# Designed miniproteins, single chains, continued (2), part 52

Each design is a single chain, and the fold is of that chain. pLDDT is the mean over its residues in the fold that is shown.

## One batch from the design tools (miniprotein)

Design m5900
Fold by ESMFold2-Fast:
Structure m5900 (fold): chain A 88 residues (1-88)
Amino acid sequence: SMEEEEFIREAGKILGLPEELVETLLKEGVEEAIEKAKSLEEMQKVAALHRLRLELRKRSLSVGEIQKILGVSRSTASRIKRIWERLR
């Protein structure tokens, strides 16, 4: 959905991912985005963002669960959860 795509773009920006990788993830897929990544860190962040996307389609996630999936601080996970709630 357009709301899911907007969420993934905003979350990608918070994670410090290049816009090109986030757009590749949305339009082409996770494998293509990983191939365009320039570092292991970017590959891991793209894969984690894709995993977050799949989990949010199945159920609501706590801040702690978002933190575990993305490997980010609790404050960053809380910011990401607020964006998800705002767009729903």
Scores: mean pLDDT 87

Design m5901
Fold by ESMFold2-Fast:
Structure m5901 (fold): chain A 91 residues (1-91)
Amino acid sequence: SYNEKGVELYREGRYEEALEYYEKELEIDPNNYKAYANLAKVLAAQGRFEEALEYIEKARKIAGPKHPAVIEAEIEVGVLQLEAAVRKVFA
């Protein structure tokens, strides 16, 4: 699937290509909460935290706040956001 290919590309650090595959998945299934959650992770890895949080909200509205995929994305985005903040303070 496009979502599976996106996950593969994300693991390889190929963030722009991962975004394209997740966006293509959402063209086919606009309610795919996993694609929204994965988009948020990629955007956070790029330092695009405001956009990442918007996509987490979309995933939460579809799957609910207690879904494991949503919780995992919230944790990962939060960790990346904290790491970016620490880097700026000690740069």
Scores: mean pLDDT 87

Design m5902
Fold by ESMFold2-Fast:
Structure m5902 (fold): chain A 61 residues (1-61)
Amino acid sequence: KKKEELFEKARELIRKEDPQVADEAASRTREALNLADYISEQAGLELAKRILEKVRAEREA
């Protein structure tokens, strides 16, 4: 449940920053969060921001 709540917050953050890449960034973020046995809310949101930046960079390349 806590991982789902963290993902919801991360997805909301991603959607607000860039709705055009939000689905791809959210999908990659969910996969990354599922691989982590433990992650804090702060670390999870930071991970989401980093994934969003990577998706943007890959799209522009």
Scores: mean pLDDT 76

Design m5903
Fold by ESMFold2-Fast:
Structure m5903 (fold): chain A 60 residues (1-60)
Amino acid sequence: APLLAVAVAPVPKLSPDELELREGERVLVLAEHPDGRWEVRSLATGRTGLVPASALRVVA
């Protein structure tokens, strides 16, 4: 099953492959990338993109 995570701080979109998140926004982790970013899907917007893993907290 995909991991559920929450943004611990606002995440800005700095490039086209990244996803903007608000603090407290819940995401599904779809894939982990070797550069320390995770591909996620926002549960609020349904959008997907890359987010720094350090900005996320896994909930379960």
Scores: mean pLDDT 81

Design m5904
Fold by ESMFold2-Fast:
Structure m5904 (fold): chain A 68 residues (1-68)
Amino acid sequence: MSAEEVIEAAERGLASLRRLPLDPALREEAIKLYEEAIRLAKQGKVEEAERLLREAQDLGVRGVILSL
């Protein structure tokens, strides 16, 4: 995945989290992971950004049964 793709996916994930009925602690953790993924992608650390993006998506799925 490219840095641009990671950023776009993370931005979509953040938008989804604002509308999903998630546990507050899970939401805050997922937000931090998405924000860190965007930061790393902007720094060119695409592999690390992809890892954090996947972790954030997994939290979203487990919390509400919806990824991204």
Scores: mean pLDDT 74

Design m5905
Fold by ESMFold2-Fast:
Structure m5905 (fold): chain A 78 residues (1-78)
Amino acid sequence: MDAKKYLEKGKELYKEGKLEEAKEYYEKAIELDPEYAEAWENLGLVLRKMGEEEKAEEYFRKSIELGVRELERAVERV
């Protein structure tokens, strides 16, 4: 299973209210693709639902950092 499939499975589990299992699959997606901003964002969302707000904020920040890095490459010339 690739990072995208792990993310999709995590989203399914999240919809079912299986937060611990969703977290595990999002973590697997990140293990395969550490630059997968969407996986970091979804991991942050599940952690916030579980009441781990500080860690959720760290992961949201990571997602933003990855998005900003890609945007910087796209706008290298203005």
Scores: mean pLDDT 78

Design m5906
Fold by ESMFold2-Fast:
Structure m5906 (fold): chain A 97 residues (1-97)
Amino acid sequence: MDEEITLGVADIYRAVGNLAMKKGDYEGAVKLYEKALELYQSVDPNYAQPYLDLGEAYYKAGDYEKAIEYFEKAISLDPNNQRAKELLEKAKKDLEK
């Protein structure tokens, strides 16, 4: 598969997912980010960003258990991602409520 074309399509899914997030369509954002993840992972299995995007979408949807799973995966791939660490802590606190 052409990596440049695959990444371009993944970026489009991610961009539309970001628009869904801004509109409060968190279920739609999850589906779009899952498509982006599938495409990004076909090129680079160590790319952390799509896991962070999915974690944020699940967190906004109120699925804190899945949000934690995806944030932990993002941190495992990018240990210096401060945003993922902060969101992981917030999701863990919200899960305990």
Scores: mean pLDDT 86

Design m5907
Fold by ESMFold2-Fast:
Structure m5907 (fold): chain A 61 residues (1-61)
Amino acid sequence: MVKLTKEQKLSIKRMAAEIELVGLDIELELATDPNQRAALEKRRSEVEKELKKIDEEIKKM
């Protein structure tokens, strides 16, 4: 039986986004191909925007 509160769901989503950012930072450090780096930087920017949106939702709870 898994019943998550809205707060718990949002916290898990935030944690997942933070883990993705760390993974992307590691991949960017290791990546040597310019096209791959550009794709990773774009994804990193998207995840940062998502994280900020989640943070604002948490503040309003």
Scores: mean pLDDT 80

Design m5908
Fold by ESMFold2-Fast:
Structure m5908 (fold): chain A 62 residues (1-62)
Amino acid sequence: APSRVELIIQIGELLRSNPEGLTASEIAEALGVSQSTVSRLLREMERLGLVERRDGRYFIPS
């Protein structure tokens, strides 16, 4: 399994490549990790201003 730092970088790269936004389940499927792991990291990244959530989807902040 990738480290937390590797996952944060990969989530950021994935969201930059998908400007329409992705759900936690779509990110988890793309990265081959559990949805619970991705959801926890997305909450932390949102708190840090690294991602934005709208209508259940995650985006790079504009």
Scores: mean pLDDT 84

Design m5909
Fold by ESMFold2-Fast:
Structure m5909 (fold): chain A 75 residues (1-75)
Amino acid sequence: GILEMLVRQYVESALLALEQGDIESAIEFVEQAIEFAKLAGTKDSKTTIENLEKALEALKRGDVETAKEYLKKAL
């Protein structure tokens, strides 16, 4: 549905921000993706939210490579 499409778009935007070295924007995009995933309420949303929350934790530590791995798992 539209919420799942928004999750994907915000995750892709976060990955692009990280490629440009913009960790602050990546954090904001991941936080929005988590909110859309919570609203979607699909059977897969729990795993998606877990991966996005792990990506957010990695970004707050400055661990960009670990964050990218979890963002890709959320797609």
Scores: mean pLDDT 87

Design m5910
Fold by ESMFold2-Fast:
Order: sequence, then C-alpha cells, then structure tokens
Structure m5910 (fold): chain A 57 residues (1-57)
Amino acid sequence: SAAAAKVAELRGQLADLERARAVIENDPSLSPEEKQALMARLDATIDALRAELAAVE
C-alpha cells in the first residue's frame, strides 16, 4: 500500500540519520562542543521524522 511505502521511506531516512549520528559521535576530529551541537541538530531531525512516521501509521 501507499502507507506501507511511506513507512518504509521514513524508516530508511531515520536509519540514514542514525548512521550519521554514530559517525559524528565517534569522530575523533570533532570537539565535545561540536559533537554536542551537531548531535542536538540531528536529534531534532530524528524526532521530527519519528513524529511524521507516527502520523502516517
């Protein structure tokens, strides 16, 4: 169904962002301040996508 396709798309986007978050978390070239700021921005986007996923269900 169209709903199932949208759920799969949103889950794919969420997985991509979670991978990006892990890369930032484990990047030794970034300061703790830079990691905190970048991860906070990603977490906001992840939360927005999770809300969108809940709305499609």
Scores: mean pLDDT 85

Design m5911
Fold by ESMFold2-Fast:
Structure m5911 (fold): chain A 70 residues (1-70)
Amino acid sequence: MSLEEEQLESMEEEVKELIERIKKDGKVTEEEKELIKDIIEKLKLWSKTLSPELQERVEKMIKELQKVLS
């Protein structure tokens, strides 16, 4: 497994936990919205350095985070 894949798996786990917490609480706070926006920005920047397969996984995470903001 590459270093990028290991980092991506860690990010996917963190994003999943964040989304599950928000869903359990039934609402997203203003602080959580800012955190999600920051994560999306960082993921977009990072994805430009990754392979197409890893970019697709990052894109999926971004879409899930965007759903929470809606």
Scores: mean pLDDT 81

Design m5912
Fold by ESMFold2-Fast:
Parts: sequence; structure tokens; C-alpha cells
Structure m5912 (fold): chain A 92 residues (1-92)
Amino acid sequence: MAEEAERLAMESVAAYQKGDREKAEENIKKLEELIKKNPDNADVYTSLAEAYLSLGEYEKAIEYARKALEIDPTNERAKNVLKYAEFKLKEK
């Protein structure tokens, strides 16, 4: 589960870096489906937050990173997403 979520997030980031926004959005939808099946898994929320961060969707990245931290306050990846997304929103 966590491994699949991480793979989808990485593929979303790679697709966006290649300019393939449609592929990035497809992988985000798959992550949202994983959340519906595993609503208490912090790693899936963290992976979705990382995917949204890569697309420049900073408010959504913050939302899902906060949800991950509500489930697991020690999740370092979620803390990193929250920090970077908040920083980006302050830059304009």
C-alpha cells in the first residue's frame, strides 16, 4: 500500500517534470482512490500531498499533508511537504 502510493507519487512528479500534466493528474486520481480504501493510512495522504506539491497545487498539498500528520505526527515526508508548500504560498 505505502509502496504503491509512493510509486504513484513518483510517477506523478516525473510526468509533470516531462510536461505530461494529464499523466500526473491520472496518478493523483489513483492516489485518491487508495485513500478511499485506506482512509487511516498516513503514507497515502503524504504521497498525495507530494503529488499535489509537484503540480504547484500548494493549498491541496497543505491539506493532505495536515491530514497525514493528524494520523501520524512523526511523518517526516508530510512535515517536509507542509513546510515547502507554506513557503511557496508566501512567495506569491
Scores: mean pLDDT 78

Design m5913
Fold by ESMFold2-Fast:
Structure m5913 (fold): chain A 81 residues (1-81)
Amino acid sequence: ELLKKAEEYLKKGDFYEEAYKASPSMTLFKDMAVYWYIKAGELYLEAGDYEKAVEAYQRALSIDPNNEKAKELLKEAQEKL
């Protein structure tokens, strides 16, 4: 169930990332994409899927390279690989 929820959150991130690419002035879409990718990564970490957690956090950082929470969580997930 955690993995299914993580996949749903990852898809929400993908949706907002596409919305942001279509409307780059809409910073809300950027913030929402990062938010859902971090939430997906957190659920993957909880489920023990460290590879998927790393992927989710890297997606967040591709949109917001200066996001300190995503950087910290990425490091944590990589240390568990």
Scores: mean pLDDT 87

Design m5914
Fold by ESMFold2-Fast:
Structure m5914 (fold): chain A 69 residues (1-69)
Amino acid sequence: GGAEARELLREALRALQEGRFEEARELLKKALDHVSPENRELVDRVGTLAAILGDEELVELARELAKKA
């Protein structure tokens, strides 16, 4: 649900800010499983964090999720 996705995205951002890039990537992957395509805010947040991480696979997964909305 949206609450689980929001919490995981907050943890991913914190990990990013602290330089814990591997943990941030794992948290973002977990968040992706809880993001509904219709929730534009959460889809955009996943895409932004994936781009900051430079993870091309996660960027593409976020793009595919956005297409389903």
Scores: mean pLDDT 81

Design m5916
Fold by ESMFold2-Fast:
Structure m5916 (fold): chain A 60 residues (1-60)
Amino acid sequence: GVAGADTDGDGTFSAAELKAILRANGYNPTDAEVNAMIAAADRDGDGTLDLPELLALFGA
């Protein structure tokens, strides 16, 4: 992170937040699916996804 990240220093997505985002886009993910996404992208093992981890998950 650099100066631009300071404003959004709390840019983490919990399982519940990721589930809510997916549901807002018309998906019905299970807790197991959301946990699998987090486990696949979570580099720090803290149980949340940062924006960079989300971007990595989607190939960006």
Scores: mean pLDDT 65

Design m5917
Fold by ESMFold2-Fast:
Structure m5917 (fold): chain A 64 residues (1-64)
Amino acid sequence: MSREQQVEELKREAAERLRELGLGDRIPAVVAALDTLAAEGYSIEELRAAARTIIGHLRERAEA
């Protein structure tokens, strides 16, 4: 699978997680952040870690 396809799949996975958490309104911002990191040359593993971190922070704020 190409890096471009892996980035698109990761963005889809992140969007689904945000929707499940009731944070669907945050999807455009998170997708934009992942696109920026991908453009800066971060690996797929690093992008996946970044997505988990961002979503985790948004979840904590929503639960507080």
Scores: mean pLDDT 82

Design m5918
Fold by ESMFold2-Fast:
Structure m5918 (fold): chain A 80 residues (1-80)
Amino acid sequence: TAEQYAEALLTLLDYYESQGLSREDIVEVMIRVTTLLANHARERGEDEVAARLEAFRKWLEENPDASVEEIKARIRELAA
C-alpha cells in the first residue's frame, strides 16, 4: 500500500545518496522511479495510492531545488 511504496522510495533514495549522486541527479531519478511506481499502482487498481504518487512526482517536478531532507519528508507523507 502507500506505506510500502513510501518505504521503497526511502530505501532507493538512501541508496542513491550513499552512491554519491548529486541532489539534481537524485531528483531526476526519483521522478523516474515515482512515475514507474504510480503506473504500477494504477495497473493494480490502487487508484488512491497512485494519485498520491502522481502528486509526489508533480511536487518533485515543481521543486527541482528541493533538499534531500525535504524529499524524504514528502515521501513520509505518502504513508500518512
Scores: mean pLDDT 84

Design m5919
Fold by ESMFold2-Fast:
Structure m5919 (fold): chain A 84 residues (1-84)
Amino acid sequence: MAEEKVKELDEQLEVLDRQIQEATDAGDWAAAADALAEGSRLLQQRADALESLGTEENKKLAEQYRQAARDAAAHAEQLRALAA
């Protein structure tokens, strides 16, 4: 169900947030970029799942998550450039 998928995606995003922080603290820009790129994909899936629930609040949240996905993808590309 879409609600269960949202919960699973939230748990995966929390793990990725920790991985991004750990990679950034270690100066591992390649690992941080990979985690951000995966986060962008999961944020897009979360937005799709929220929109499928059909409430106005979930549609607003879906748009916010789509913007976050775009921001994460852009940040990932910037960090890849730093990884050399």
Scores: mean pLDDT 82

Design m5920
Fold by ESMFold2-Fast:
Structure m5920 (fold): chain A 65 residues (1-65)
Amino acid sequence: SEEEARALIARLVKEGRLTNADLAALGHSVVEGDEEKIAEVAARAGLTPEERQALADYIRSGIEG
């Protein structure tokens, strides 16, 4: 859910695994459909495939309404 994705983002940022710059880069990459860049940020943050998908879906839903 969006609430679960927000909680995940807040946790990752608090843990220092994901920065605001990483979130901005993910947002740009989702808009552009750059799956390789999304994968790079996810790997750097130590995200699972499920966490990566949840973040991408959350960002996409926020862009598309």
Scores: mean pLDDT 75

Design m5921
Fold by ESMFold2-Fast:
Formats: structure tokens, sequence, C-alpha cells
Structure m5921 (fold): chain A 62 residues (1-62)
């Protein structure tokens, strides 16, 4: 449960960051992809995939 909770938090944070980047860039195709990957990976319990998507989304946004 604790690991699942952390994965969900990572996915939510990654989604928010990717969403913000999409709004700024008006290039939401790539940002939406990372946000979706982070959310799906978090739900599936793929902490590694969720972390990678979060890192990529954050770099695009910041």
Amino acid sequence: MEEGRRAAEEAARAGAAAGAAGAWDNSKLHVDQYAREAAEAGIAGDDVAAGRAAATGSKLGG
C-alpha cells in the first residue's frame, strides 16, 4: 500500500507538471503523452515508468 501510494502521488505530480508545460508551450501533444504515461504507469503500479514520465514531464515544463 505504501509503495502504491507513492506511485499514485508521483503520477499525480507528473501529470500536473506535464499539464502545466502543455499549457505554456501550446504543444500539448508531447506533454499530454507524458502526463498520460505517468498516470497510467502509476495506476498500473509501474513505479519506474511513472518516475521516468514524471522526470521527462518536469524537464519539458521547467
Scores: mean pLDDT 59

Design m5922
Fold by ESMFold2-Fast:
Structure m5922 (fold): chain A 60 residues (1-60)
Amino acid sequence: MEIELTAEAVAATEEEARAAAEAKLNQQLPQLSEVTSREVTVVRIGSLYRVSVRVRGIGK
């Protein structure tokens, strides 16, 4: 069974936004027995950074 997980975060720095988004995604990773793909999107919005992490994989 294929599952897609997504997490998003906004912060003043790209590093903070990425870390926050990945932390949220890591909380969801136990749903996957295998990760088949990972995509990270970074968008600068004014003085802020929005980072979206998408992971596809095989569920339990």
Scores: mean pLDDT 80

Design m5923
Fold by ESMFold2-Fast:
Structure m5923 (fold): chain A 71 residues (1-71)
Amino acid sequence: MEETIKKIAELLESHGLEGEKLAKGTVELAQLMGPEVAAQYLRRELIEMGVPEEVAEEIAKEVLEILKEAE
């Protein structure tokens, strides 16, 4: 769990975003609702934060793979 949060946070930080709280929320949502729902939530939150839609979709796709590997 902590390692998965760190991987997602580091991915978000590589795009210039403060991602630790967002990464934690995404992992918690994945545990409750599944990785696909969590990835969709993250995509929406990134767009609301001003991330371009194409970049948000790319990040969400990479996060989905990280979440699936953590199962």
Scores: mean pLDDT 80

Design m5924
Fold by ESMFold2-Fast:
Structure m5924 (fold): chain A 109 residues (1-109)
Amino acid sequence: MIKLTQPASVTGKVGGSITITATASGGDISTLNVDWYRKKEGEPLELLIYNNSTRAPGVRSRFSGSVSGNTATLTISDLEKEDEATYLPATTYNGKKVFGNGTKLTVVE
């Protein structure tokens, strides 16, 4: 069974940049498509990036995705307070969508 491992939390500054990584175990992430989602309390799950690096419609250019080896990376530049959320990678393994446990982003300045 594939597992996506990511940090529990990350902190950035307004106007700064952060990265959130997800490392695959039990499989090679370079052979899989990784999607990135955002979850805010009381709101539905929002798709940000699909197919490793493609932004979903309406998602600002400050969000980008990449994959290198077994690691998928979400980069958020020009951080805003409204970017505070839990960020979740997802991949499909053996016909099932598998999510990481989520990284909570805190934005301060």
Scores: mean pLDDT 83

Design m5925
Fold by ESMFold2-Fast:
Structure m5925 (fold): chain A 80 residues (1-80)
Amino acid sequence: GEETKKGLKEGLEEIIELLKQGRVEDAIEGLEALIDSLKLNSENELGRKILPKLEEALELLKQGRVEEAIKLLEEIIEEL
């Protein structure tokens, strides 16, 4: 619902802010926690739709591709 969209958007915006501050490890931990939460709520259609893109953003961050990860996370927010 709308509350889920709001929570996801706020969480992703916080992760993007951490990345812009150079706090990549904190951003990775936040994104991993968000992904795990969405996997536990697999009945959520919105969560299922964005989950592969969140996992892609996580892999980009683990590879040090921070600018590409930020762009992908911003695109996910626009789809919410």
Scores: mean pLDDT 82

Design m5926
Fold by ESMFold2-Fast:
Structure m5926 (fold): chain A 73 residues (1-73)
Amino acid sequence: MEETVTLSAHLTKSVTADGKFEDAGSFSVVVPASASPEEAGEKAREAAIKAGLTDYAEALGRNMEEEVRREKE
């Protein structure tokens, strides 16, 4: 079985005047370690958008690209 790379995140945002933080959503994606960093990043961005985390999609994609790139070394 091919090795996989997993990225999981739980994000919060401030949405109230009293400084409360609300759950912005949770995110997880699993990609084969054999995938290209670009493919892994795109998959992570897509998963983030589907989870309603569009503002975080780029950062999550970059994190996934770094994880896959590290596995290829």
Scores: mean pLDDT 68

Design m5927
Fold by ESMFold2-Fast:
Structure m5927 (fold): chain A 60 residues (1-60)
Amino acid sequence: EEEKQKEIEKLRQEAADKAVKLITDIENYRKVDPEKAKQLEEELKKFIDETNKKIQELRS
């Protein structure tokens, strides 16, 4: 169970880092390519949902 908690913490940190990078890319593309920015926003949403599912699975 301690190992599961460490995995959750690591997953949360990795997810936060990836989300920050995606948000930065979205902001950069928003003025140059709004369609690509929209696609990246959709990818960010999916990624957050998938990460939350994994965390829930590890907690269960």
Scores: mean pLDDT 81

Design m5928
Fold by ESMFold2-Fast:
Order: C-alpha cells, then structure tokens, then sequence
Structure m5928 (fold): chain A 85 residues (1-85)
C-alpha cells in the first residue's frame, strides 16, 4: 500500500509536519488570548505547511502526518468560529 520514503523525503516530511504543528500551537495560543486575527493568520500558515505533505501521502509517514495535522487544523478552525461569536 505505502512506499518507503527516502531519507531526504523523511526529512522533508518531518520539517513540513513540524512547521504545521508549530503554527497550529501558535493559533491555539492566540485563541486562548482572544486574538482571533492572529489565530486566523497562523491557521493559514499551518494549512500552507500541511500542503507541502501532499507529494508524500503515498508514504505511511506522510499519510499519518497529513491525517493527524488535518484533524488538528479542523479542530482549531471550529474553535476559531466559536471564538468569533
């Protein structure tokens, strides 16, 4: 089902995933502080970082990162919508 990623691809997947996680955490922190505008900016950056995983979804590492981070972005997006009210 999945192919094995090269060492270079593993590094790219880990970098993209780490960047997405960083922006998700910053978005959550901004929401806790009531800074909706900063939360939206960080969430957009998280989505951009997540997009870099697209070439690697045929690997288990890339697929698992994509699923996990997509769910976290969705969760933060829902919190953002609630915070806007």
Amino acid sequence: MFREPSEAEKAEIEEAAAKAKEYIEKAEEALEKGDVEKAEEYLKKAAEALGKLAPYIDTRLGFEAEVELSMEILKVSVKLIIAKK
Scores: mean pLDDT 84

Design m5931
Fold by ESMFold2-Fast:
Structure m5931 (fold): chain A 57 residues (1-57)
Amino acid sequence: NIEKTAEFFAKTVADALTRLGAADQAPEVAEKIRKYVKEGKLDEASLLAQQALDAAR
């Protein structure tokens, strides 16, 4: 179920960003991750997640 996978990835990254003090970035990053996963662009979703988390550190 790609929709559940997209939501799980988006929520996991949003929660991680919030714990790093970047809660303000979480909604935009989560939305882009959902879009990439639904389009089958898992590599792009993973790269975006990594870049966002690295920038928040």
Scores: mean pLDDT 82

Design m5932
Fold by ESMFold2-Fast:
Structure m5932 (fold): chain A 72 residues (1-72)
Amino acid sequence: MSKEELLQRIADLQSEIRKLMVEGKLTGEEANKILELLRQALDALRQGDLSKAEELVNKAEELLEKLKKKAD
C-alpha cells in the first residue's frame, strides 16, 4: 500500500470517528483509543515505516468495527 493510500485511510477513519461521536455512537474514551492508533500510524509514516503504519491502520479499523457493533 502506498503512503498516499494510508494517508487517505487515516483521513477517512478520522472523519468517521467524528461523525460517530456527533451521533452519540462513540464515547470520547473509545474515540481516543482509535485516534491514538492513528497518531502512531502517522508517526510511522513520517519515519517511512509503511508496514507498521498499515498494521496500525488495520488495528484502528478493527477496533472501530468492534465498537460500532457494540453500539448497535
Scores: mean pLDDT 83

Design m5933
Fold by ESMFold2-Fast:
Structure m5933 (fold): chain A 63 residues (1-63)
Amino acid sequence: GAEAEKLIAEAGELLKKVKDDSPLAIEAENLAVRAVSLLGQGRDEEALRLAREALEKAKEALK
């Protein structure tokens, strides 16, 4: 759904500002990719959950 897509996009923008070798950034990238896959499958609730986790990990990677 739209909310998950928005959160995935926000996480992606934050991840552009983080080093690729950061464990938190790698985890956030994996969660975002998984969320995109779930959206493609119509699993909106699971995608939203993973999108939220991806955003939280991306924010933490910037601290």
Scores: mean pLDDT 81

Design m5934
Fold by ESMFold2-Fast:
Structure m5934 (fold): chain A 90 residues (1-90)
Amino acid sequence: SEELLKEAEELIKRAEELYKKALEALKKGDTEKAIELAEEAIELLEKAIKLTEEALKLDPNNERAKKLKLEAEIGIGLAGILIGVAKLLK
């Protein structure tokens, strides 16, 4: 439904802001804060994926749901890389 996709989009936007804060923390050498913020971003993106999957069960041809799911999956990958880099810098 439109409501599920709006909620997914809001979660993705919140995760993007957390990821930006994680990058800022990493630049300042606060690796623990960077990991914490990136893990929070992943949690929001996983919730967004579940909402997009629910929308796709209702309409398998929903292009917006497919795009939002892909954006969230890419976001998880980027946050995972950030966590890996931060752990190596400890």
Scores: mean pLDDT 91

Design m5935
Fold by ESMFold2-Fast:
Structure m5935 (fold): chain A 98 residues (1-98)
Amino acid sequence: MRERGEEYAKRGEEAYKAGDLVKAAEYYGRAGVYYLRAGDYKAAGEAFAKAGEAYAKAGDLVSAAKAYRQAAYAYKQAGDEEAAKEAAEKAEELEKKA
């Protein structure tokens, strides 16, 4: 599961550099799901946060907010309360604009 997370995170990074923001977000979101299943909550939080950033840059505020909510959950499970709070605040701000 973690190896698949790393593979999707790499594809997300490649898509992001190519300007394929929606594709990047989808790959980062998949990476986050595989990291969650592997119990790697820190990597899951980072992947979901990158998905949220990519969706927000693409103008998909609804998907961006959902991704940041998933990041907040993962960071909280990792014990990173500061990163969880930042992700939750980004989700709330995007939900107000959506």
Scores: mean pLDDT 88

Design m5936
Fold by ESMFold2-Fast:
Structure m5936 (fold): chain A 58 residues (1-58)
Amino acid sequence: SNLKKKIDEIEKEFRKKLEEAYKEAQSMPDPQAGLQYFIDKANEAIKERKKKLEELKK
């Protein structure tokens, strides 16, 4: 169904954002700055995922 496909796509984009944030954090010279960068990007991705899933319930 279209709904199932949209949910799957949202989940895939969420996983991709986390993986990209992790790779970017690992490439940073300061480990503490890298960790903070990952936390910030992960929180953004969580918020975006929640918003997109809530939009599907309308």
Scores: mean pLDDT 85

